# Designed miniproteins, single chains, continued (4), part 85

Each design is a single chain, and the fold is of that chain. pLDDT is the mean over its residues in the fold that is shown.

## One batch from the design tools (miniprotein)

Design m14912
Fold by ESMFold2-Fast:
Structure m14912 (fold): chain A 65 residues (1-65)
Amino acid sequence: SSLEEETRLAMAAIAASAAGFKVVSIEGNTIKVAARIETEEQRQAKEELLERAKKLGINVEFEEL
């Protein structure tokens, strides 16, 4: 249902924000995230976000800052 899709999308957006990334736009089931990855911790956070979003069926596109 649209509610279930909206919930999964919200969960992915929350995960991105918790990882320190900025959600710049949402289109369908795709979230665009702006990030500058400079540290090992940030690289790990990106990997974890991608894995989590995949489990939610949500696409994440990274825009390099």
Scores: mean pLDDT 80

Design m14913
Fold by ESMFold2-Fast:
Structure m14913 (fold): chain A 85 residues (1-85)
Amino acid sequence: SAKLKAAAEAAGVSVEEVIEVEIRVAMAAMRLAVWKSSGVRPSEEELERLIRELEEAAARAEAMGDADTAAEARALVEELRRLRA
């Protein structure tokens, strides 16, 4: 897509690297959606691991100039922290 190409070119990274980060964030969103719909509370270990993965993904997305993906990852971290509280 034009958006992925622009992000990759701006950051000097491959389109594959941008796609990898976006997939990671999308998979985390899917996990959260499943937990919310099933009513099953994830373990504290699972929550901490996913938060850590998303914080890393947000930092990578920001470094790549993919502000939308970085913002989405940060929003997911906030939702996961609410599940922990």
Scores: mean pLDDT 79

Design m14914
Fold by ESMFold2-Fast:
Parts: C-alpha cells; sequence; structure tokens
Structure m14914 (fold): chain A 73 residues (1-73)
C-alpha cells in the first residue's frame, strides 16, 4: 500500500540520518540521545502501522546500537 511505502521510506531515512549523526558525533551524548529518540519514534510508528518486519527489525537494531553506545560513554 502507499501508506506502507511512505512509512518504510521515513523509517529508512530516519536510520540513515541517525547513522550519519552518530558517525560524525560518536561521543556527543546529546546527539546520541536525540538520534535514539528519533529512531524510537520511527519504530513506534512502524509498529502501529504494521510496517514490514525487516523495517521494524532495522529500527530495533539501530535503537539497540545507539543505546549501547550511550551506555559505553
Amino acid sequence: SMLQTFVTLVALGTVTTAQIMVKNHPNDLEVLQQALEDVQTALQLAQTTNAPQNVIDQLQAEADRIRALIEAL
């Protein structure tokens, strides 16, 4: 559906943006926390709209990755 396509594109854009922000500011707690919040928001949207499982898995993996980076600071 068009809605699923739109949600998938937003989710992929969110993951890409978070990866770029984390790569450029790996020790910046505020940047990491903002990236985590953005990814978690996209994950909740993907789950509530029944996005494809691989999209949900990618968002979950990215959230877990950023959380681990924050805990390592």
Scores: mean pLDDT 86

Design m14915
Fold by ESMFold2-Fast:
Structure m14915 (fold): chain A 81 residues (1-81)
Amino acid sequence: MVPLDPLTIGRITNVGLEVAKKYTSTDDANDAALRASERMSKLSLEGKGTIDSAVEIVQEEIGKVVSEEVAEKVREEALKA
């Protein structure tokens, strides 16, 4: 089982940020991506982080500043990362 590492967190966060920037303000996208990154890092430090949980966190946090359809696109793109 591959642990949720800082490089994976960075890739998933960046995917969410790049998608969000197309549909909301840069400030809102950056704030949502930062919140997602902090939540993923906390789970990683607690030994509870998985790629699936990281993708769910990015979708949830970005979904607060974009539509549900765009949040689903974030999930699809993050799973490819």
Scores: mean pLDDT 79

Design m14916
Fold by ESMFold2-Fast:
Structure m14916 (fold): chain A 75 residues (1-75)
Amino acid sequence: MSSTEIMEEIYSKLTPEELEELAKKIEEVFKSTDDPKEQFKKTLELIIEKAKEVGVPEELIKKLRELAEKTLADS
């Protein structure tokens, strides 16, 4: 399962209002740090927190974290 597939699953469970809220929180992360790795990590944590709130299974959250770490190593 790709990170894109997991992200699509999470986003499909969010309402338009929740998506807008998440986008604003991500924007604040980008204002708080200039480090791309920190921006990515903080953004990932925001997405995971929202995924837990909307009932995404812990197994998918674990896979997302593993794929994200692999992406950071590959980039």
Scores: mean pLDDT 77

Design m14917
Fold by ESMFold2-Fast:
Structure m14917 (fold): chain A 105 residues (1-105)
Amino acid sequence: SRIEKLEKEMKEKIERLEKAKNSEDELIEVVKELRPDLSEEDIERIRKLIKEKGPEEFALELQGQVMNHAGVTLEQEFADDPRAQKLIAKIEEKNLELQEEIEKA
């Protein structure tokens, strides 16, 4: 199922960010893997953002972006699918939890 593939890819990206959350260099490597199209100037801007926010807060924000992107894709392509609707609801719940963690960081 394409929905199952989207859920798996989202979970894998989130897990990778969670493992990298204590290292600027590891987070940059994850960003490069998720966005291979980014220029060196874009990467330098991201490094500055990590230094300003801290690596843990940056990782949480990226997790939110990954979940939001998956949710938008599900809504656009599978709005009428009960499996997609259930996954969207789960993403919304996780985004609320993530916002609470960002506020604590």
Scores: mean pLDDT 80

Design m14918
Fold by ESMFold2-Fast:
Structure m14918 (fold): chain A 62 residues (1-62)
Amino acid sequence: SMEEKKKKFEEDVKRGVEDLASAVIRYIAEKKGLSKEEILELAKKFNLSKDDIERVLKYYEE
């Protein structure tokens, strides 16, 4: 249906924005030497999804 297509489009856009936000937070954290805790605080402020938060945290576990 048209509604289903709209929902999928909105979900795809949301995922793209969340992925970009995670990448920006990681980049800033790396440049500023932020701790894992500080990164989590930033992720919460930008209301990132659980998956995006996990992606950012994995960067520091590697």
Scores: mean pLDDT 68

Design m14919
Fold by ESMFold2-Fast:
Structure m14919 (fold): chain A 79 residues (1-79)
Amino acid sequence: SKEIEELIEEIKRLAREAGLSDAQIEEIVESLERTIADPSSFYIEALRIAALMVEADVPAEKAKRIGKLFMEILKLAES
């Protein structure tokens, strides 16, 4: 959906601002796409994204914003 596409683009923008590499951003996008295809994967995909953010030393405020957008994607995918 257009709404999910816009949320993915906002997550990509925030990840770039946080200093993540293109490869790390692609891993996040792949995790989001897996969650959209199978919402039951959310727990594992959330752990992968959290690990990437910790490893990339993403500031807490940006990590929280990305997490909120991910939850919005999950809600739309379950609808």
Scores: mean pLDDT 86

Design m14920
Fold by ESMFold2-Fast:
Structure m14920 (fold): chain A 89 residues (1-89)
Amino acid sequence: AMAEKQEQIRRLHRELLAAIAANDREAALAYMREILALAGIEIGPDDSEEQLQVLAGEVVALAAMAMSSLTEEQRQQVLEKLAAELAQA
């Protein structure tokens, strides 16, 4: 069960990064929600951009735990790119 969840989070993280690279903001947000849902966290429809950035940081942290290879610098880069993409949505 735990190993299966970690593998699913790793797959969702790769899909999230691919969506960001493709400039697909809707897909990126959907994958973020899926990762958070696996962790028992929900994104509210009225969450502010600041709150969404905090949630994005949590998603990156959870994905980093599953992948075990993301540095703080890589996490920050992903978070900044997510924030930029979401600001354009």
Scores: mean pLDDT 61

Design m14921
Fold by ESMFold2-Fast:
Order: sequence, then C-alpha cells, then structure tokens
Structure m14921 (fold): chain A 58 residues (1-58)
Amino acid sequence: MIEVEEVEVGDKVVKLTIDTETKTATLTLLNKETGEVLAERTVPADYGKALLERWKEL
C-alpha cells in the first residue's frame, strides 16, 4: 500500500511516498515557489517518517 505525506518547511515542500509492503520511502524535496524538484532519495520507511517529523518542527 502506498501512503503520501507532505510538509512545508519555509520555502520548500518535503513529500514522502511510503510503500508499506517493501518498507521503503521516497523523499522528494520541492521548491515551493517554483515547484521544481531539488532532491530525491530512497530511505527505509521508518527513517523517512522520522525525517518528515523533524522537518515539521522547523
């Protein structure tokens, strides 16, 4: 099952796409003003969720 979460951090948007079957997540960093993809990485799902929580705090 695929879950998608997003959080805004200043002028950026972090999008987390979680695959619960493989336990992996794709982190995509977007520029909020331009909508451009600045960075993308694949991480373990639990790690991705922890990073998203940290970015919500900022």
Scores: mean pLDDT 77

Design m14922
Fold by ESMFold2-Fast:
Structure m14922 (fold): chain A 64 residues (1-64)
Amino acid sequence: SEVAELARLLGISQSKARYILDGLRAGVPLPELAERVGVSPEKILEALVELGVKELEAAVRKVT
């Protein structure tokens, strides 16, 4: 599960990882999601790249 793997990579709860993935799918900017969960946007982007998840495209588009 992408949620469980993202949570493990970032050292956060699965609820926070799901919040990030759902937020990216809904078009919420990555920096806003990062602030809410207490993780840097750079670390989230790195974890998304490692996982190869579809949400990466939304994250890259919103960071710039």
Scores: mean pLDDT 76

Design m14923
Fold by ESMFold2-Fast:
Structure m14923 (fold): chain A 69 residues (1-69)
Amino acid sequence: MPKETAEILKSLSPHAAAELLLQMENNKAKQVLQELHLLDPDHAQQIADELRKSDSVKAKELVKFLDSL
């Protein structure tokens, strides 16, 4: 569930949370990022910084999505 997953990501380091998001389906990762942004925008931005270190298309798409919120 996106809300429960967002709570888990909030409890993880930004690096661990970014790794978990990259292993999820793209639409689920976006839903989780949206919930996390509402719950803790500072932590969401720290995760975005970790995602920016990745060369993957998925990481770039997730960063762009979060920046649009």
Scores: mean pLDDT 80

Design m14924
Fold by ESMFold2-Fast:
Structure m14924 (fold): chain A 79 residues (1-79)
Amino acid sequence: NKIEKVLLDYAKKNGIILDPSKTPEEIKKQLRELADYLLKNLPDDETAQNFAKQLLEIAETETDPKVIMKKVRELLKKI
């Protein structure tokens, strides 16, 4: 619930998360910005911190936009 509220707030201010019209570089930048936003707004929430760390790992390790989108969607299902 707390993570979902922060994600909705981020989307309202910054646009759609995982927009398929964006480049891989723009998607990776958005994942990093979202991770920072989660860490700043939910600093004491272990689930939010772990989610943010996984978003950063995806942004750093993946190059294929389809793989990036698949991994982020799988993470969202686990919240």
Scores: mean pLDDT 75

Design m14925
Fold by ESMFold2-Fast:
Structure m14925 (fold): chain A 74 residues (1-74)
Amino acid sequence: SDQQLKQQIIDVLLKGGVDKKVAEQAAESALSNKDDPERAGKSVKNILLKAGVDEDKAEKIAKQVQDLVKKAQS
């Protein structure tokens, strides 16, 4: 379900050391783009970068989110 996907995305972000409020915002953005995994990943990366997350870390997390969104497409 979308709720399960949202929680999985939040968990990945929190494990990556992302602030809870930023993680929730990024997860909502990813769900809004759930039909386009690449766009979901790109939107998450942009949110993380704007929140001051390091670029290498933001790229790795965004790729993990993209893969989660892609896997949820069944």
Scores: mean pLDDT 86

Design m14926
Fold by ESMFold2-Fast:
Structure m14926 (fold): chain A 93 residues (1-93)
Amino acid sequence: MKELPGVRVLSVEDDEEAEEALELLRSGGAVDLLVIARAENLSRETLEELLRAAKEAKVPVWIGTPESKAEEVEKLAKEAETNAFIIREDPSL
């Protein structure tokens, strides 16, 4: 969707992709931006782990979430002290 020249983007849509993202972030893999397309597809524990790993790796996170989950996601990002951008638009694709 977005063009980011020179940026290594890691996109997470499902729990399986979240596991790969965690391994890359924890192993010091080259990730410049983490995108969580649908926060509701991830458990709270997985989301918390991703946010903490991103903070430790100093990787910003973009999170797509429905309004009903936005407050929970924002609290988790604040608790993890992660540079997170919360996108409350959920276009049904």
Scores: mean pLDDT 75

Design m14927
Fold by ESMFold2-Fast:
Structure m14927 (fold): chain A 110 residues (1-110)
Amino acid sequence: IEPLTPEEAIEKIEELLEEAKKRLEAGEDPAKVLEWVIEKLEEIMGGLLKSLTDPEKIKALSEKVHKVIKELEEAAELARNGEITPEQAKEKLEELAEELIAKIKEIEAE
């Protein structure tokens, strides 16, 4: 995994969110879109974590990443079971992306 700066990680998360929204709007399976987002997000966050040297920042970011991935996995399971709409999947992605970006900015500012 290539190291990423906080700025590069935020840009990649924003690009990932826009692509995921386009795929959902195009009628792609929400479960598959969410699973693809999880894979890409793990790559992005792995790269960011490699660039950090402060143990407290690494811990705080890792905890937020684990929370976000868990919620995305739960949403993907609901989507596989037909319990979530593409619109609900999009809303969950937007919410979780905003939480993750906010955490990255918080860590960057400290």
Scores: mean pLDDT 86

Design m14928
Fold by ESMFold2-Fast:
Structure m14928 (fold): chain A 89 residues (1-89)
Amino acid sequence: SALEAELEAAKPTLVQALVEAGLSEEVAREAAELYMRGLLAAHQGRDEEALRLFVEAVRLVVEATVPEEKRAEILEAAEAQTRAALAAL
């Protein structure tokens, strides 16, 4: 679809932003891919798949940038926030 092409074209910009946030390029690419797949799933009304993909993307960011003792709290908040955002679409 046109959306898939637009998301693929935007991916390098997202990867660069994640690298600037402190991720390695490899982890940034994986997180960007999961996030883009999540956006596509949300657009197709596949909310549970979108939630799973977004939470996985956030987990990669959190594991790379956040101390272990704070990860669970941030991941719980991210899941709750993502679920609320998907419900509002």
Scores: mean pLDDT 84

Design m14929
Fold by ESMFold2-Fast:
Structure m14929 (fold): chain A 61 residues (1-61)
Amino acid sequence: MKDRFNRISAENSVELAEAQLKRGDTASARQNGELALLNASKVPEIEEEVRARLAAAFAAA
């Protein structure tokens, strides 16, 4: 099962999206946010956390 890789990939993509939003790179942040959600959808235990983190980051941007 690829759950560990999907979890790590989702977490890395969220961190990248958060960093990109802080610098005003909304387009790249959106792309990494979508990738994070796709990977998180394969790991239900983190899907809600990933969605919440992205929502908070975009709201703060």
Scores: mean pLDDT 79

Design m14930
Fold by ESMFold2-Fast:
Structure m14930 (fold): chain A 85 residues (1-85)
Amino acid sequence: SIEELIKRIKEELEKIKTLSPSEGYKYLLDFLDWLGETSTDPEVLLMLGEILRKMLTKRVFYGASVEEVVEYGLELLKELIEKLE
């Protein structure tokens, strides 16, 4: 359900905040990959694609640190939760 998805994303956001920047980055990417593989909602899949695109743009084109990219990814996931609520 959408309620279970929101709950899972919130739990994973709190987990990522407890990790080092490098561990948080790897964990966040693995979580986004898992969401992409388990989600069947086209709107959720589109939003996940936009999150990944924005994170990659920040890292590759703007040269942002791993810490800055993780912080941005967490912000984008919070926006995803707000759109699903």
Scores: mean pLDDT 85

Design m14931
Fold by ESMFold2-Fast:
Order: C-alpha cells, then sequence, then structure tokens
Structure m14931 (fold): chain A 83 residues (1-83)
C-alpha cells in the first residue's frame, strides 16, 4: 500500500509527499533534536504522530506505520505510546 501525505505551504499551495520523503524528513528532524540535546521520549513520538495526522493529512494507520519506521520500533509499540 502506497502512503502519501500532503502539506500546506506558506504560499497557499499544497505539496504531495511520498512515504519515503516523509520518513526522510522525520529522521532528519529526530537527528537535529538529538544533536540539540533533546531526549526522544514517548511525548516526542506522540508529537510526530499528531504532526503526520494534522499537518501531513495522513490516516491514523499510515501515521503509525511511518512512526514505526522512523523510530525503528513496531506498530504495536507506537500504539502503546499513543495511550
Amino acid sequence: MEIKGYINLADGTKRELSEEEIIEILKKTVEMLKKAGYDITPEVVKAFYYTLKNDYNLKEEDAIKIIAKVFGITEEEVKEMLK
């Protein structure tokens, strides 16, 4: 199943993002957070999940799959963190 997200740009245009592009963006963001001295907590994982749903317009199931791939954890572990 191909996962696609959409973001709204500052100029009012919409950009389509592939699963691979979204994963790359999130991995780079996680790396920047770690370099800035932030711990990757369940709260950070939840923030990324809500960003994927609200800003990237992903379905819940697709957001969970992307988070699992980005953080190298199972979909079940992501669901547990979201409780």
Scores: mean pLDDT 80

Design m14932
Fold by ESMFold2-Fast:
Structure m14932 (fold): chain A 98 residues (1-98)
Amino acid sequence: MAAALERAEALIASLDDPALAELARLLLEARLLRAQGVALAEEERERLAERLLEAFRAALPALLERVRAEEGEEAAEEVRRLIEEKLPEFEERVRRTL
């Protein structure tokens, strides 16, 4: 587990885009809190959910650019379409889950 966390931190530090780095950091934080069964106060949950959603929206352009570079234009368009379709559902899920 420690080695996996160390690799995750190194990967986050190697991200060129600050928005992608912040999104990855917040996702790691949220997953660790859930795995440990930590109950957050309502205000803390709302703040974390809001930060996650804000970081996600900010990271979208960089994420799509990476998908296009790695997987091609069709894959990038599919990811864009899926995000547009699922964003409201994702926002509700983040708020309910945290």
Scores: mean pLDDT 67

Design m14933
Fold by ESMFold2-Fast:
Structure m14933 (fold): chain A 69 residues (1-69)
Amino acid sequence: AQAVIELLELYGPAAEPWLLQQAQMAIDDKDLTGADNLKAGLKYIQEHSSSAESREKAAELLKQLDKLE
């Protein structure tokens, strides 16, 4: 969890597309091995991202991951 948040803090907008893609892949594969780290990163994007599109996508992916648990 903390490592993903640190990545987003250091790289900001450059790291956001990567994390959103990782979350989408986890949902598609139903692989929850890293779900806690992905959820922490998605919550960080939703609360702190300057991009409304990234915040909306993070909220959508977070909702989908929550449904898989």
Scores: mean pLDDT 75

Design m14934
Fold by ESMFold2-Fast:
Structure m14934 (fold): chain A 86 residues (1-86)
Amino acid sequence: MTPEQLEAEIYLALAVMLLSLAKKMLERPDADVQEIISLYEKALELARKALELNEKSETPDPGLIAQAREVIEEAEKLLKEAREKL
């Protein structure tokens, strides 16, 4: 594993964790939609960084690319849905 591959895996893991946290927060009665939007935006940013780092690697991991794209798609969908509630 190269330092770039490790960094990409860390960013992707953080993106997944932020999406999970934001989804859990949205289920709370006192959900702050603006805070949730900020978490989705950060998750999207991290997932995009993970994809970019892995695609630029001399040995791109197809599995990590596929996972990063799925996380990006989910984050974009959730972000759009949350923004429509403002």
Scores: mean pLDDT 82

Design m14935
Fold by ESMFold2-Fast:
Structure m14935 (fold): chain A 67 residues (1-67)
Amino acid sequence: EDFSDKTFEEAYKALLEKQGYEVIPEIKDDRPADQVEVLVDGKWIPLVEYLSLPEIPKTDDLSFRYV
């Protein structure tokens, strides 16, 4: 699955689904997903690369940045 041509809205939904959230809030954010990084364990990782992992642990607070 390739998120490089997806919006942040689509990538965020996929992230929460991979983490096992049952209720996924709808966001309206048409930023390119490949321009977004997520803070994981003190490191900024491209969101699309993080989404390529087969399993993503459930977290209650994630930080994102637009690069």
Scores: mean pLDDT 73

Design m14936
Fold by ESMFold2-Fast:
Structure m14936 (fold): chain A 84 residues (1-84)
Amino acid sequence: MDDVVKKALELAKSLGWKKIIKIIKEIEKRSEKDKDKSDKYLHAIYNLLRTAQRYNLSEDTIINSLLAIAKINNDEEFIEILNS
């Protein structure tokens, strides 16, 4: 397992954020087709999870933030992952 995937999963599990855990697992599954793109998503998620811990943000706030980033970049695949 990539270090960032492991760290993101451990952090999401510690928060009890089931939706984020599902999203991380879906990205990891898709990494076989595009590793660089998947790594980019995982780094974005991990950084936002750390920010959420520091500022006491909710899971829904982080999902909405990721969705906003995906929409601004016209990243239909990331939008699909976030809504799955």
Scores: mean pLDDT 81

Design m14937
Fold by ESMFold2-Fast:
Structure m14937 (fold): chain A 60 residues (1-60)
Amino acid sequence: KEFEERKKITQEERDEILAYLREHLDLTPEQFAVVQAWIDAGYLTKEEALELAEELKKRA
């Protein structure tokens, strides 16, 4: 069950995360697209998506 919970963010959660990132981290469209693509691919959990966004912003 924990393994299943770690898999794939729901569409609603995805939209909430992306909105949060835009409002709070002020990501560029390119940075936003990278996080969005990884979430859509199911590679990231919520925490991993936020960490990736923070790393992208730090590099900018």
Scores: mean pLDDT 68

Design m14938
Fold by ESMFold2-Fast:
Structure m14938 (fold): chain A 64 residues (1-64)
Amino acid sequence: MSPEEIVERAIEEMRRLVAAGDLEAAEKVWTEAVRQLREWMRKTGDYDTFLEALERLERAQAEL
């Protein structure tokens, strides 16, 4: 899965869970997305793409 797909799926899932009042599940989605992004960065060495994806994910989380 690409970094963009990881971020998009995580943002959608977090928004859905927050709307449902399940903040604990939303936190787990965020944690798992960060883990997947770090794993992708370790495999590819593409730190710039990782940072861009992480910043996008953190910005979305801050708006919830």
Scores: mean pLDDT 83

Design m14939
Fold by ESMFold2-Fast:
Structure m14939 (fold): chain A 63 residues (1-63)
Amino acid sequence: GPEDERIAENGIRGAEESGSGAAAGAAAHQLVKAGLATREAMRRAIEAPSGREGARAVREGLK
């Protein structure tokens, strides 16, 4: 719902702004638990060379 989308957007934005791979991975994990992203998106985010690339992978994997 709109609340879930807002939570997802805030997490992804935080990872983009910080450039932190750990932040991108944490955001991806929370979104998968909430059913808002795929496990494949989470794996791609964790394996990404930077937090910005990880955040992009999460955004692309949103349901």
Scores: mean pLDDT 72

Design m14940
Fold by ESMFold2-Fast:
Structure m14940 (fold): chain A 92 residues (1-92)
Amino acid sequence: HMATPEEVEEGLKAARGALENALKAVRDKNIQEATIYLTAAALILVGLLIMEPDNELAKQALELVRKAMRALDAGDYETAIEYLEKAIELLK
């Protein structure tokens, strides 16, 4: 099944919302909450890419989310914040 433009837009908005919540959680040092929201964003973006494998915006956002997750796991919160801000800006 090919996603409709409306389904893609809704998914990208949902991913952006999850990333905004993840950014707040990282800034508050609530790492458990940040991990939950990052995981939600990653799952949404993976779902979009299953429907539209060539969606460049979703590909770039997912790579930034993966980089943010790696930085968070390493305890590098500044780098995690940078990747999160970049992903949020990309999805505006």
Scores: mean pLDDT 86

Design m14941
Fold by ESMFold2-Fast:
Structure m14941 (fold): chain A 57 residues (1-57)
Amino acid sequence: TDQNIQQMQQQAIDLINQVLATDPSVNQDRANRVIDMINNGDYSVVTLQQMIATLNA
């Protein structure tokens, strides 16, 4: 459902923001660009799942 995609998008964004809050070496401009792409629906469900898995590692 569309709600499942929106939930994955929000999870990915939350994890990116968590990394930005904990690691000051992360490039904020690059992270913001990725967040914009997630919000625009540019990533597939598979790509979002991979991002979530990578950020949780």
Scores: mean pLDDT 78

Design m14942
Fold by ESMFold2-Fast:
Structure m14942 (fold): chain A 94 residues (1-94)
Amino acid sequence: SSQISQIQSIVNQMMNSTDYDQRHQLAVQGNRVVGQAMQGMSDDTIQQVTTQWQNIMTNIQNVYDNRDDSSQVSQYTSNANSNLQQMIDIINNG
């Protein structure tokens, strides 16, 4: 869907940005698009999507906080991509 493509683009831009204001603006946009994707879903599905989105945001922040450690960057990036795929699967099957 267009919302999934937007979420993927936002997450990718956040992972590649070192600018605080840009990352903050992208997070605000992401929250809005994820909210739109959840319209009409059950409360249980909303909770699952929200949990995955929070996990993505946490892992992106950890990539930035640990940017001087390539091993940790790789791990947190992998975790963020895994959470993103799980969220997309929930949205597509919800």
Scores: mean pLDDT 88

Design m14943
Fold by ESMFold2-Fast:
Structure m14943 (fold): chain A 62 residues (1-62)
Amino acid sequence: LTEEQKRELIDAALAVAERMGRPLSLEEAKVVIRAEAEKRGLKLSEEEIEELAEEVVRRQAE
């Protein structure tokens, strides 16, 4: 997984949060990251999903 693809997945999850009008929990961020990766034909490990989801949550927290 490239740095570009990681940023795209994080941005996509943040866009989902904006659309919902609230921040995503860590669990929700994991689900969104997995779904967005599958839509793009990307296979992620559990560790990669956790890392990306944690970054989504961190960015939402300021």
Scores: mean pLDDT 82

Design m14944
Fold by ESMFold2-Fast:
Structure m14944 (fold): chain A 62 residues (1-62)
Amino acid sequence: TVVLRPKSVDEAKRLILRYASDPSVTHIVVEVPDESWLPALREAASQARRVNPRVSIEIRVG
């Protein structure tokens, strides 16, 4: 499990794809400050699942 607290949408997308490329990573949690980040992160999550079908990605707003 990897917990990410990105400072920007671009950093969040980069980190999601980085950790999804690691076959040992099965769960990624992304903590974001605002719901406006969700569309970009859903896109990145879809790409990540294509790279690693076993990865679970959870996005938390707050």
Scores: mean pLDDT 79

Design m14945
Fold by ESMFold2-Fast:
Parts: sequence; structure tokens; C-alpha cells
Structure m14945 (fold): chain A 64 residues (1-64)
Amino acid sequence: MVVSAEQVERALVRLYLEGRISPEQASAAGKAIGEGEFSTEQVRELLLAAGLSEEQAEAVVELL
């Protein structure tokens, strides 16, 4: 599945509002994603590289 940076950012904001990621994690992940289109696998890899846990990265992917 191909997803936009906007979809990933929306998922990050939702998890932040639910208290599942910190503001610092949301900011770092948003910067790492930037703009464009990604596969679900690329999103997971970028989020892990940005310092999210496996559980947090999976939660973002599940919202896409």
C-alpha cells in the first residue's frame, strides 16, 4: 500500500492526542517523513529510525 506524508502525519497527530507517543517523538517522526509518498514498509523503517518503538511504529501503520 502506498501512503502520503499527509496520511502519516495525521496518524502521528492521532497517536500523540491519544498519549501513545511523546511530543518529541511526534516532531522527530514528522521531520523524518517530510513529504512525498511511501510504502507501509518504508513508513515503518523511517519511524523506527526516528526513535519510535516497534509498537508505536506498528500503531501508526495500522492507522494508514
Scores: mean pLDDT 81

Design m14946
Fold by ESMFold2-Fast:
Structure m14946 (fold): chain A 85 residues (1-85)
Amino acid sequence: SMEEKEKEEEERAREIAKQLGAASKDPAVGKKLEEEYIQKAKEDPKKRHAYLSAANAYARARAFSGMSEEELYALAKNIVLAELS
């Protein structure tokens, strides 16, 4: 249903936001998450575009240093919405 899809989208955005926050504080974490999501994109072609978008965000996470959890969540929502096209 539409409500179930909305909850799934919110949960995904929350997880990506947490990972972006961690990556923004530690470049080693960002690199590890980038590699992990590139691998996930190879293993799940259905979610490939979403995982590659997340990998790109983790690779550039230093630019998000100093952002609040709310700002990171907004960025994560944009990444999740990109996969719904």
Scores: mean pLDDT 78

Design m14947
Fold by ESMFold2-Fast:
Structure m14947 (fold): chain A 84 residues (1-84)
Amino acid sequence: PEPVLHVPTPEELAEAQALADKRIAENAKSIIQSLLDQALKEGKISEKEREEILKKANEYIKNKDLESLKKILDELSTLLGKDF
């Protein structure tokens, strides 16, 4: 039997949102690291720029600034000529 109706509690919604935000931040960091490694390998950025972008990404994760994380992803994707 399939559940016909399930309304999450406020606590369940808060936990689901927190888990989703954490997963988005972890995925964004992983993707940013991969894109930075590729950009460095292709000579499109310096080691210093890679470190500075990673530092900013970590700060945005700490501040839960998902929009700024997305901007970094978009900029790196554009730099590498990849469409995400």
Scores: mean pLDDT 74

Design m14948
Fold by ESMFold2-Fast:
Structure m14948 (fold): chain A 63 residues (1-63)
Amino acid sequence: LSVEELAEILRKEGLYAAIKAVSKATGVPLSTIAYLLSEAVSEHGTDPEAVAKALLEKLKEYL
């Protein structure tokens, strides 16, 4: 998943679709991704690109 692809999913399909897409791509559990996404939203608000970038960076710690 690229930042742009994930930002587009967030923008058009919403949070749960993004969580599922990231889980499928990375193998990380849905619950872990939901937690990290919550942190990214808390830090960056509703900017889909900033949230997507932050989520993917946080996920590097779990890969």
Scores: mean pLDDT 82

